# Designs tried in a protein design run: designed miniproteins, single chains, continued (3). Part 43

Each design is a single chain, and the fold is of that chain. pLDDT is the mean over its residues in the fold that is shown.

## One batch from the design tools (miniprotein)

Design m9573
Fold by ESMFold2-Fast:
Structure m9573 (fold): chain A 66 residues (1-66)
Amino acid sequence: SLLRQAAVKYTAGSILAIAAELDNSAEDLREAARLYEEAARLAEEAGDTELAAELRAKAEELAAKA
């Protein structure tokens, strides 16, 4: 399912974001943002517009920190 694929992507992005903050890695923050953006696209395709908006906001926040 698309929502399951989205969950895998944003879970990976979340783990990477935590690791990036601990290691002060701008590169990993950018990669985490990309994973959230991909998850947002999958959620949007699945029709979960609220989840897609939340994931996109997180992606923007992570990219801004990088």
Scores: mean pLDDT 85

Design m9574
Fold by ESMFold2-Fast:
Structure m9574 (fold): chain A 69 residues (1-69)
Amino acid sequence: MMKYKTIIVGVEENGKMVLRELEAVTQPSGKMMVLVKHPKLPEKWMSLIDAMEELQKAYPSAFIAEIEE
């Protein structure tokens, strides 16, 4: 059974910090994959590191606020 998780990220929109939710799942290898649903990016499952790199290209100050299991 896949273990579903939610990753909460902080991004700056219109000069204000807002929280956004990303869907995540842990693979059998222990690697965490996230689904990036963002208007400026194609909807795709990718590693947490790759997802943060793509998010930071659109929002340079983006950070991980919380990981919910």
Scores: mean pLDDT 71

Design m9575
Fold by ESMFold2-Fast:
Structure m9575 (fold): chain A 55 residues (1-55)
Amino acid sequence: SHMNQKLLSLIGQILRAIGDQWEAEWKGDTEAAQQATKQLQTLKAQFQKLTQSMQ
């Protein structure tokens, strides 16, 4: 369904954001790490809303 497609897409985006955060931290780029953390928080909130909408 459209909702399942959104959830799968969002999971993919979350995994990419986690990777970006890890890479930035490994490189010592604190600004990039903070931006990735903010992006991840936004994506997690969207995931929670979509999951709750399914129930």
Scores: mean pLDDT 81

Design m9576
Fold by ESMFold2-Fast:
Structure m9576 (fold): chain A 82 residues (1-82)
Amino acid sequence: MSEEEFDLEVDLGLVQIEAAVLKLAAPTLSPEEIPQHLARIDELIKRAQEILEKGKDNPELVKQAQDIIADLERLKAELEAR
């Protein structure tokens, strides 16, 4: 593992933690809080996409980033359906 690969894995791990926090908070949101939560989800999707682009040569990292993007887009759709 190179230092650059390690940095990408750490950044993806932080995105995963933040995604988990947003999922836990989602049931407690008032209608007024949903737009701000959606904005945060969009930022995490962008970060995961950047990690995917930078780590394209690492199949495991690509799969993990794609899984997180799919989870976040699912959460976004659920909140938009409220």
Scores: mean pLDDT 82

Design m9577
Fold by ESMFold2-Fast:
Structure m9577 (fold): chain A 60 residues (1-60)
Amino acid sequence: MSEKVLEAETLLALGRMAAWLGMHELARRLYREAIELAREAGDEKLVEEAERELRRVEEA
């Protein structure tokens, strides 16, 4: 019921850390996985947040 939300939130946090460390390819992979888990959980706000972070790292 919220396990996928927690996993998506964890992947989003790890993606942010990877981006901060300059590991942009790893950050992109983590954000994509977070988007998939958030979609499976039906958490639209989390999908939007992860998509925004993915776009930001791809624009860098």
Scores: mean pLDDT 82

Design m9578
Fold by ESMFold2-Fast:
Structure m9578 (fold): chain A 70 residues (1-70)
Amino acid sequence: AREEVEKLLEEIEKVFNDESLSREEKIKKVHELAEKAAEIAEKNNDYELLLEFREKVLELWDEYEKKLAE
């Protein structure tokens, strides 16, 4: 569970750093990966993992928005 969620978080980070993807494509891919991670955490009743994952995704999103504003 945790390892699978961490891999999805790494995929989200790669999506944000993929210069070949449009903003719209990044939003769609990040949403799909986040949904998969939430499903894994919920199926395992690991709400602490879900909370930790959401915090990390929010940090990656903030970094992306700051980079976009530059």
Scores: mean pLDDT 77

Design m9579
Fold by ESMFold2-Fast:
Structure m9579 (fold): chain A 61 residues (1-61)
Amino acid sequence: SALDRALRERDSKGATLAADLRKRGVTDEALLERAREAGSAATSQEEANAAGRKVMEEAGL
């Protein structure tokens, strides 16, 4: 269904952001989980980038 497709796409966006941050050195699973949630909720690339920067700042990177 369209809803199922949208949910999978949303989950994929969050997973992509979390994976990118892990490659950048983030190892805190709580921060990576927040990144997954923020990436899934982001409606623009600017929001996703802002969420990523905030997580990296909290990780001390």
Scores: mean pLDDT 81

Design m9580
Fold by ESMFold2-Fast:
Structure m9580 (fold): chain A 61 residues (1-61)
Amino acid sequence: NIEKAEEHEKKGEEAEAKGDYATAGRHYVEAAWHYRKAGDEEKAEEALQKAHEAFQRAAGA
């Protein structure tokens, strides 16, 4: 579901704009899962990288 993945990416970006990095990371993980279900491995990896970066910011690291 590419549409669902894009929706979660947008929600992650909105959460980042609010400074809620933990919520952003969770949305990026969900986006990655939807990209994998759609067969888009490259976009799934990109979304996982965004999730990792968001969680790093949430942890203050």
Scores: mean pLDDT 84

Design m9581
Fold by ESMFold2-Fast:
Structure m9581 (fold): chain A 62 residues (1-62)
Amino acid sequence: MSQSQIQQQAQDLYDQYQQMHMNNSPIDQRIDIMQQYADVLSQYDPDSSASVRGVVDTIRSR
């Protein structure tokens, strides 16, 4: 997959997460979007992906 397409997917997920956060959407839905964002990030920015997954794990109490 091209890096620009992966970055666009990450941006779309980030924008979705921001909208859900601003609208005070249920935490489970926001966690799902954060997890998808981390999965996309792992393809080009593994450090950021690991950080996002760490936040998700903390919120879910592992």
Scores: mean pLDDT 77

Design m9582
Fold by ESMFold2-Fast:
Structure m9582 (fold): chain A 59 residues (1-59)
Amino acid sequence: DVKEELIKLGLSEEQANKIIELAKEKGVENLTVGEIVKATGISPKQAAQALKILRDHYL
């Protein structure tokens, strides 16, 4: 479950939902670390880990 893996990463449920929605709107292949950081306020390191989780599940 992508949402549970994002929460385990230290994200709030709201932050995890925003990232999943961005992935649905843009496609995981077009989503960047910078866009995740801008949308959620998480660290670049957390954003990179979140993007890897999304890629592992959707790509």
Scores: mean pLDDT 83

Design m9583
Fold by ESMFold2-Fast:
Structure m9583 (fold): chain A 60 residues (1-60)
Amino acid sequence: SMDETKKEVRKIVTEAQNDPRVSDDEVDGLAQRMSELLSTLPQKEAIEKTRKLLEELKKK
């Protein structure tokens, strides 16, 4: 479960970094927000909320 969470974290960050619609500042903000969510929420919910934030960044 922890290894799967680390894999999902890396995948989300890599996807954000490789998307031309997402700036470097937005990637940093997403990573910071993900760290906050992982500290306050269950891992699955934190990952799901982070994915939703990434999708919103892609819609601009």
Scores: mean pLDDT 80

Design m9584
Fold by ESMFold2-Fast:
Structure m9584 (fold): chain A 65 residues (1-65)
Amino acid sequence: MTLEEINALSEEELIKLLEEETKRKIKTKKDVVELAIELAENNGPRRLLVIAGVYLKKVNGVAPE
């Protein structure tokens, strides 16, 4: 899945994708932030970081840098 494809997904679809890939339930935006921090600290899959970042960008309206 490309960055363009990920950007085309809705917030709900991005959450579902994160839940499928991590086998976790995501209930709040804070859960996505915590997941992104864990992935960054543990050098986790880049794909999951991108998905989490796109979700947070859509919710906050600001690009993560």
Scores: mean pLDDT 75

Design m9585
Fold by ESMFold2-Fast:
Structure m9585 (fold): chain A 58 residues (1-58)
Amino acid sequence: SEEELEEIAKLIVEHLFSNLSLEEIKEIAKKYFNVELSDDEEEAKKELYELVLKYLKE
């Protein structure tokens, strides 16, 4: 379900930000997904959530 994918995306984002710095996450997003995330951590989390959710939905 969409609700399950949203929860999975949220958990993935929370896990990444718990283990990696914002700078490392920005570098990964740019290198592998060609996406420039915000320098603001809360905005970057929202942007990463949408990116992860997009890839989970295919």
Scores: mean pLDDT 84

Design m9586
Fold by ESMFold2-Fast:
Structure m9586 (fold): chain A 50 residues (1-50)
Amino acid sequence: MKAYEVRVRKGAMLITTVVEAESEEDAIRRAAEKYNVPESNVTVLREVDV
């Protein structure tokens, strides 16, 4: 499975984490669901090897 380093904006916080996902769109959705934020608050920074 691919993984993506994503940046999530939640209020005043910026959270950088790695999300296992099949695509950038899937990574955005998973991060948004995990942090309970709109997808527009999630930015994919890069693909990572896991």
Scores: mean pLDDT 80

Design m9587
Fold by ESMFold2-Fast:
Structure m9587 (fold): chain A 55 residues (1-55)
Amino acid sequence: SAAEQEKGLEAGRNAVKVGEALKSPVALAKGREALEAAEQGDAKTALEYAHEAGG
């Protein structure tokens, strides 16, 4: 749904910000993967990768 895609995009953007704040290449890479999954419409994978990035 559109609401799930919005949540995925928000989670992905937040994961990238967290990765940048932690200055962790691994966390940043996972955050970017979460955002990419959300952009492709895969909200479930986006949320999973965002969680792996540390929140």
Scores: mean pLDDT 75

Design m9588
Fold by ESMFold2-Fast:
Structure m9588 (fold): chain A 87 residues (1-87)
Amino acid sequence: SEEVKEAIVEKLRELASKVPDPAAQALLEETAERIRRAPLEEIGPILEDGLVRVYLLLVEAGVPEAELAAIVAEMTAVSKEAQALLD
């Protein structure tokens, strides 16, 4: 449903505001756009792919381990909340 997509998009935008790397922010915004255009059944895989790619970009950008751990916790929260909305 549109409501489910917008809720997940809002969570991704909030996550982007907490991420220090511009390329990772842009990828989160791209992931949100992909989710908006995708069928409901594709949202889970798109979100998972996007979050993994963001994590790899942050590692490559040299984000400190403590900050990276905090961002991973936020990503895990987004993933769990999205899964609950898709149930």
Scores: mean pLDDT 86

Design m9589
Fold by ESMFold2-Fast:
Structure m9589 (fold): chain A 80 residues (1-80)
Amino acid sequence: SLEEELKRLEETRRLAREIAAALDEVALAFLESLAELKGRKKVEAAADMSLAEADKLALEKKLAPVFSAAARANLRARLA
């Protein structure tokens, strides 16, 4: 029935909001970790950086836009 479809839709929207909140929490933790890594590397800039560490920093910098405030806002807007 239409009533059952509406209840299912509302439940789906509630779950989507919960998932979005959990994902936003993970994104914030990632951005905080990235900020800490950047700060650490700035202090260590005078020392020779290993290729593995340079590659890791480049990868993390490339992934930062995926969890940016803009990306999170866009996800929240789509699920609202």
Scores: mean pLDDT 61

Design m9590
Fold by ESMFold2-Fast:
Structure m9590 (fold): chain A 60 residues (1-60)
Amino acid sequence: MGDKLVAEAGQLGLQAVKNGALTVEIAELITKAVGYAESGDVKKAEEYLKKAKELFEKKE
């Protein structure tokens, strides 16, 4: 599960960079999601990843 969250956060980060949509807020949320996933806090990792996705989608 954590590996999937890290991969998903990485993909979101790459898409944000490619689309010029990487803001400080999105970058912080992605970093927190990766950090929590690596520490084993899957629930917080999912929460921060969801927040990052929502902000990225609003910028589309």
Scores: mean pLDDT 76

Design m9591
Fold by ESMFold2-Fast:
Structure m9591 (fold): chain A 117 residues (1-117)
Amino acid sequence: MRTPEEERLDALLDRVHQAAVEAIRTGSPEALERFREVARQALKEFEEIMKKVTDPERKKRLAERAIAGSEAMLDVARLLAEQDPRVSPEVRDRILATLEEFHEELKKKAEEILKSM
């Protein structure tokens, strides 16, 4: 069973994934900007979740779950972008760059939190 913190983490990762998929599917500037904002808010929410968890083992498991979830999301987004001929290469590259930046920032935040323990 998932803890409330794991459920909240899964929900924020799902929101980022859905925004990325919509940006890939539509290629619209509005969808890309929405995706960037959702990713930015998700990073802030991740920090809030991690600050509320005081148990080191639970904090470590949440950090590992977040990194694994963001990697899985990036892999799925790359596959979707490569298979849809309607998406221009320029739009695809921008969406994938945004996801890679999200993954790297989330990984850095997780590693910094774990190092401070």
Scores: mean pLDDT 80

Design m9592
Fold by ESMFold2-Fast:
Structure m9592 (fold): chain A 75 residues (1-75)
Amino acid sequence: SMADKLKEAYAYGKKLAEEKGGEEAIKEIAEKFGVDEETIRKMVDAHTTVSGLSEPDAVGAAAAQAYAIKEGLYS
């Protein structure tokens, strides 16, 4: 389902940030989903500064949003 794909994207982004750090994760997510790095970085910043998420969780959330953009679901 689409919900499962969003959950997979979140898990992918979170693991990537835990293993490689936030900046490397942002670059890899941008390449994977075809969303520019600055857009991903803004999403991560919003999740850390506004939502108070840890960096890995913020990167996970940004990865799920990037997947949604790629699939035309994000407005």
Scores: mean pLDDT 84

Design m9593
Fold by ESMFold2-Fast:
Structure m9593 (fold): chain A 80 residues (1-80)
Amino acid sequence: MVEETAELYKAAFDRALETARANGAPDEVIERLRKEGDEVVEKLKNGEITPEEAGQRIGDLMAEAYEAAGLTDVAKALRG
């Protein structure tokens, strides 16, 4: 079920980046975070990291995206 978990994380991450961009996050920040998130998803699919570690990393990247959009309360919830 690593592939299924990776797809769920990617879908959640893509939605978070889309929401952040819609709320004013700069395109360059979104592009950087997307690259970093895609690397995390790839490592999970390859078995290089655990689902738990991937979830924590994706959560932190989502929080960065929301912070860039000025959604600091949402970002804090994702980090906690």
Scores: mean pLDDT 82

Design m9594
Fold by ESMFold2-Fast:
Structure m9594 (fold): chain A 77 residues (1-77)
Amino acid sequence: MDDRLAEAMRLFAEGVRAFEEGDYEKAIELLERAAELARDDPELRASILRSLGDALKKAGKYEEAERYYKEADELAA
């Protein structure tokens, strides 16, 4: 396994946990890092960007959330 993708998956899991705990700022930070590390994996990146959009929406950053949802949809096409 690529070490970058392993780190991306770890950060993704931690970001999802932070989201479930209601720490949306921490979730955003972790998910942004995970998305960066998953840049060359469109399927993983799409999943991370959807979770990032959810965290941004919970933090009241609706415009940023919509942008990441669209990017995730484009990666899944």
Scores: mean pLDDT 85

Design m9595
Fold by ESMFold2-Fast:
Structure m9595 (fold): chain A 91 residues (1-91)
Amino acid sequence: MEELEKALEYVGKAIVAAINGDAETAIRYAEKAKEYLKKAQEAGEISEEEAKRALEFIDKGIEAARKGDLETAIKYFKEAYKILKEALEKL
C-alpha cells in the first residue's frame, strides 16, 4: 500500500474517531497519519510544501483534540484530508 494512501486513511480514521467523541483514538490515528506522511514525503509521493501544510493541520487537530475540542479537531483533520487527497489525485 502506498504511504500517501495510508496517511489519508489514518486522517480519515481520526475524523471518524473524533465524530464518535473518542479523542484518544483520534489522536492515535492522527499520530499514525504523521508517520505515513513522513514516509510518503521520503518516497516522493507528496511535495515538501504539501506535506508541511498537511502536517500543520494534523498538529492543530491533535492540539484541539487534547483540549477536548473535537469540533475544531474535526475541522483541522478535514483540511489535512483535503490536502492529502489532492496530492494523491496528482500521483
Scores: mean pLDDT 87

Design m9596
Fold by ESMFold2-Fast:
Structure m9596 (fold): chain A 80 residues (1-80)
Amino acid sequence: SNEKIQELIQKLADYYRKALKEGNKEAVEIARKAFEEANDLFQKYLDAVAAGDSETAQKYRDELIKVLEEAIKKLEEIFK
């Protein structure tokens, strides 16, 4: 659901703020790259939705979730 994406974005944003506060440059870069990749995938998702291509839209949505989850996992390992 879109709610899951919103929760993942919020969690990534929370880790990004923590990384900035602690001066952890590696964590900042992981979060920054994840936001850039997520934004690209979100634009592709919107284009597919506008085209009425539900299969392609679902694919980009799933890839977006994966990018966010993988970045959060890496950040959890850094801050453990």
Scores: mean pLDDT 89

Design m9597
Fold by ESMFold2-Fast:
Structure m9597 (fold): chain A 73 residues (1-73)
Amino acid sequence: MEAERLRREGEEALRRFEETGDPEAAVRAEEYAYRLLRLGEREAAMELLARVVRLTLPRAVDRALERERERLA
């Protein structure tokens, strides 16, 4: 089924992000999660998004702090 394929592809994108730290892989995982939301698969989409946030949050915080320093400088 289409939703199952999107879920697997999103999980593979997350695995790639875990291995490489590539921001593009994280973006792809989010895109698969949003496509799942459009199909009405809210639970699967939210689980994927939660994992993306957990993996990217430390990096997002670091980037946000760098941008804040740039604005204040």
Scores: mean pLDDT 75

Design m9598
Fold by ESMFold2-Fast:
Structure m9598 (fold): chain A 68 residues (1-68)
Amino acid sequence: SAYDNLKALAAELSKDPRFQVELIGNDTLVITQLGDIRRLIGLALRVIGDYPDVDVSVHGNTLTVTAK
């Protein structure tokens, strides 16, 4: 399910100290990085490729991933 995919992604990204990861409810994952925006853009592209049942948005140093 999309929720299981978001939980798996949250667990993976939480191992990287460069990211702060928050799962909100059952459908939204918020990923915040301090510093280099280029890493966040690369992550957004990877998420779109791996998880077709989610939408992504990037604003400043924050990537939001929402289940469709």
Scores: mean pLDDT 77

Design m9600
Fold by ESMFold2-Fast:
Structure m9600 (fold): chain A 75 residues (1-75)
Amino acid sequence: DEAEEYEARGREALRAGRFEEAAEHFAKAGDLYEKQGKLEKAAEMYSRAGILYALLGRLDEARRLGAKARELLPP
């Protein structure tokens, strides 16, 4: 599953301290999970990416991803 591969790459990059790579991989995993209809998993990935972009000072990307995550979570 390509989404799971990007999630795994994101976690590996995060462990290595490569926060920008981790954010990119989690955002991509979120897009792929959303396309699969796995909305809770997509929201989780978007939230992780948004937190990492906020940590990097990339506030526009962080806000966009946080909004996407919020949109997918309510019933």
Scores: mean pLDDT 86

Design m9601
Fold by ESMFold2-Fast:
Formats: sequence, structure tokens, C-alpha cells
Structure m9601 (fold): chain A 65 residues (1-65)
Amino acid sequence: GAARELIRELAPKSSEEVLEEIYEAFARSDSLAEAARNHPVAGAFIHDNSREANERVLRAAREDR
């Protein structure tokens, strides 16, 4: 799905396990604040990336539901 590809582009050196954890956090959350608060792995990813990039991932993850 588009969300997994975007996460891989933004974190190309992360393991597949970490990429999947980030994807699941975004897919299970309705906002960036929720993802960051409830999922430490997603919180770190959100901090390391721009708001615009994070919003693109959130939209793609919601579409993949």
C-alpha cells in the first residue's frame, strides 16, 4: 500500500519490523497526536519527519484500512 511505501522512503535504513510497527501505529490512529502518544516507535518517526510528510503517511494509512 501507499503508506508502507511512504514510510520506507522516509525511513530507508529502518528494519522491515520497525517499518511495519510504524505502519500499524498510523493505521490504528485517527491523528498524528494519537499515533505519537500511544506508539513510541511512531512518536520517534513523527519527530524525525516534517509535519507535511507525517500528514501524507496518515492519509495513506487511513485509505489502506
Scores: mean pLDDT 82

Design m9602
Fold by ESMFold2-Fast:
Parts: C-alpha cells; structure tokens; sequence
Structure m9602 (fold): chain A 70 residues (1-70)
C-alpha cells in the first residue's frame, strides 16, 4: 500500500524535524546535520525534485559548517 508507505515516510520526517529542533536547542551541529540529511531523504521519497533537495541540503549544511564570521 503506497499510502501506508507515504504515511511511514511522513512520520519519519516529523521525527527528523523534532530531532533537528532538539539538536538546534542543544547546539549539537552533528545531530543537526544528521536530522537535515534524514529530512532531505524523506522529502525525496515523497517526490521533491532532486535539484531542489540538493540545493536545500547544501545550503543548510554550509550554514552549520560556516566558520565564525565577525
């Protein structure tokens, strides 16, 4: 059942979003990267275009990896 698979993907995405928020509150950059990658994977499985996913993931990970800028 494709609808059941889509529901499971949505639940996985919501859990990843929750983890991202917790990681952000804790300042845990590695956990944030993991949650971002999981969200991108779920969005791809739900039909988001690969180009849009690659751009979003790259931009978000670059923000996490950016050196301190005065």
Amino acid sequence: DKSAEERALAERGLEALRRLREAQAAGDREAMREAIRELVRVAGELGTPAEELEEAERRLLELLDRPWDP
Scores: mean pLDDT 74

Design m9603
Fold by ESMFold2-Fast:
Structure m9603 (fold): chain A 67 residues (1-67)
Amino acid sequence: KWKELSEEQEKEVEEETEKFGKELEEEMAPEIEAARAAGDESRAAALEAAISIETIGYEVDKRLELS
């Protein structure tokens, strides 16, 4: 079960999660752009949702490591 993190640990989670999310967005950007260029908005939305889900999972894992 979740333990309360210190302010320093919260900052570490925030910084690492932001870095991970940015790197994943940059890696997936060409795929999302290609989907939109092809008119496949559902695929573009699915890829954006997958990035969000992966980023949330990364944050959860980091919180578990520090708690």
Scores: mean pLDDT 80

Design m9604
Fold by ESMFold2-Fast:
Structure m9604 (fold): chain A 75 residues (1-75)
Amino acid sequence: SLEELKEELKKAIEEGKEVLKEEKDEKLKEQLEEAIKEAEEALKSDDEEVLRKALLRLETAIGVVQLHKAVLKVT
């Protein structure tokens, strides 16, 4: 439902903000900050496609940060 999608996006925003606090790479910080901003703006919308796109964008940005940290530890 639209309400469930908004709740998922809110949780992703909170997760993104926590990940952002620990990130030191300027480029990754900027990309994650932009994704969070887009997600916060999308929450004002009642369009499921807008919300889904924002959620995917934010989850992708979080995933890139997590992958980068993993690569730095092993390579």
Scores: mean pLDDT 81

Design m9605
Fold by ESMFold2-Fast:
Structure m9605 (fold): chain A 56 residues (1-56)
Amino acid sequence: MEFVPRSKEEEELLKELREAEERLERLRAEGASKEEILEEEIRIGMIKIQLAVSRL
């Protein structure tokens, strides 16, 4: 884990990020549709942006 949580909000975002990354890996392994994979990638990107903003 690259990030050390500084707040409960940051801790929750890190947990959501990990869960989303695990879900994306599962979708790729199962051969999910390009649309489903893209939706999860977008969600992960949004969580990463929120995490970055929380460190302002």
Scores: mean pLDDT 77

Design m9606
Fold by ESMFold2-Fast:
Structure m9606 (fold): chain A 83 residues (1-83)
Amino acid sequence: DTSKLDLSKAESQTYVGVEYLAQGKVEEAKKYFEKAAELGDWMAQTLLGELYKEQGKYEEAKKYYTKALELEPKNKRAQSLVA
């Protein structure tokens, strides 16, 4: 029951999502990023935002970038997209 343990688990989900994305399996990647984002992984939230942006869903992308910035304010990629 530590935030670091939850973050490590979330990071594992994010990594699996990235592997699915590399294979073109966007729906599978999205499921893993959603799981990691729920566990507080700001990187998964950023990647999920990027997937929504690629799909033309800019409002949804902005929402996830904003959530990522709440966890990691120094995320320059998310900062540029919510400005």
Scores: mean pLDDT 74

Design m9607
Fold by ESMFold2-Fast:
Structure m9607 (fold): chain A 68 residues (1-68)
Amino acid sequence: KEEELIEEAIKEFKKLKETLSKEELQKIIDSISGDKANEKEKLLKGVLILSLVDPEALEKLIENLKKK
């Protein structure tokens, strides 16, 4: 259940990364309110933050999800 949402967030992140700059990705992170964000938006925010802070950890997460 959460695993599917994380996979969707990763797919959306990859599409955004292909079309948007780092500054535009940061703007998306900033636009997602913690209080009113739905679960999908919260997961996307987490993936986006991880991609900027620790891209190696994000790749590891993607690999682990695919192995399951």
Scores: mean pLDDT 74

Design m9608
Fold by ESMFold2-Fast:
Structure m9608 (fold): chain A 57 residues (1-57)
Amino acid sequence: PLLAPVAPGEELVRRSREKAPLLAKYHDADVEEIERRSVRVALANHQGTLAQRAAAA
């Protein structure tokens, strides 16, 4: 765990990185490619969810 507090996006990136090797094993894909894609998708989903929730509220 990190000692200092980090932005939610940084946590998302860290979690995506941790799961990337698992996904690579299942799909027999490049870990680096999955890592990059997972990070972008996770950040986009996070922003999308926040925007939708703000608009809905």
Scores: mean pLDDT 60

Design m9609
Fold by ESMFold2-Fast:
Parts: sequence; structure tokens; C-alpha cells
Structure m9609 (fold): chain A 93 residues (1-93)
Amino acid sequence: MEERSRELARWIVDKLEQGAKEAAEKEFGVDVSKLSLGARVYIMLLIKHNRVDKIPEFLKREKLSKEELEQVLAILEKWGVPDEVIEAVRSLL
């Protein structure tokens, strides 16, 4: 095991993960406290890359709670995604 490479990789991952979490919370401009870090980052990436059509499938696959789905709806409404996507997510409530 290359200890230096492992320490550097861990430091980079920790910094990126912390930065991604803070950026996601700030970028969403809504309460996302009930969403996992992975869910927040993935949803943010889907929105930034105009892949919002993938959000309902992701949420259904991950079996998010109603509270988590409500926070996702707040994100989608804040970011002005198409009503079709918002309605697809709302149908999961």
C-alpha cells in the first residue's frame, strides 16, 4: 500500500465531499437536510447537466421517503425545471 497516495486521495475525497455538500446546500437555496450527501450532489449534477428527466427514475430507484421527496420538489421548483418533471416527482408522494 502506498501510504502517501492513500493519504492524498483521502484528503482530496474529504475536501471534495465537504465542498460538494456545502455547494449543494448553497446552490439549492432550500432545506435539503433530509437528503443524503450523495442524493444532493447527484440531483445538483443532473440539474446542471440538463438531465432533469432522470430525476424521477433516480428517486423511485432509491425509494426516498415522502419528506425527502418534498425537499426534492422544493429544489425542482426553485430551479425552474419543466412542470412534467415536477409532476412526475409529485406523483411519487
Scores: mean pLDDT 71

Design m9610
Fold by ESMFold2-Fast:
Structure m9610 (fold): chain A 57 residues (1-57)
Amino acid sequence: MYDKELLKEEVDLSMRLISLSVKKLFAKDEEEKKRLEEEIEEISKRIEELKKEQEES
């Protein structure tokens, strides 16, 4: 069964994660690559937190 807000947020974050991964693949600057990797890490952490919140439901 879907968790409404939590499921929607997880899907949205997963889509953003894919987009950022593609941007990192085509990034020319080392600084930009590092920034994108940091954003990817942040989003991955958020997804893990959402999974835990869903499991508590």
Scores: mean pLDDT 77

Design m9611
Fold by ESMFold2-Fast:
Structure m9611 (fold): chain A 60 residues (1-60)
Amino acid sequence: MLDADEAAEYASKLSGVSVEQIRKAVSGPNGRGNAAGIGEFVGNALGIDPEDVAKALAGL
């Protein structure tokens, strides 16, 4: 399973968004510093269902 740091770096490479931007998004008001929060951010950026992205990241 990917931890939050690995998921953020992987999402950065996939989306072209910086790791810092992804970390800020998951550290927002909901405090979701995990693969699910990162999956939601990446899913929205790529136009993919965030739940599917979160499951893929958590399953690695």
Scores: mean pLDDT 62

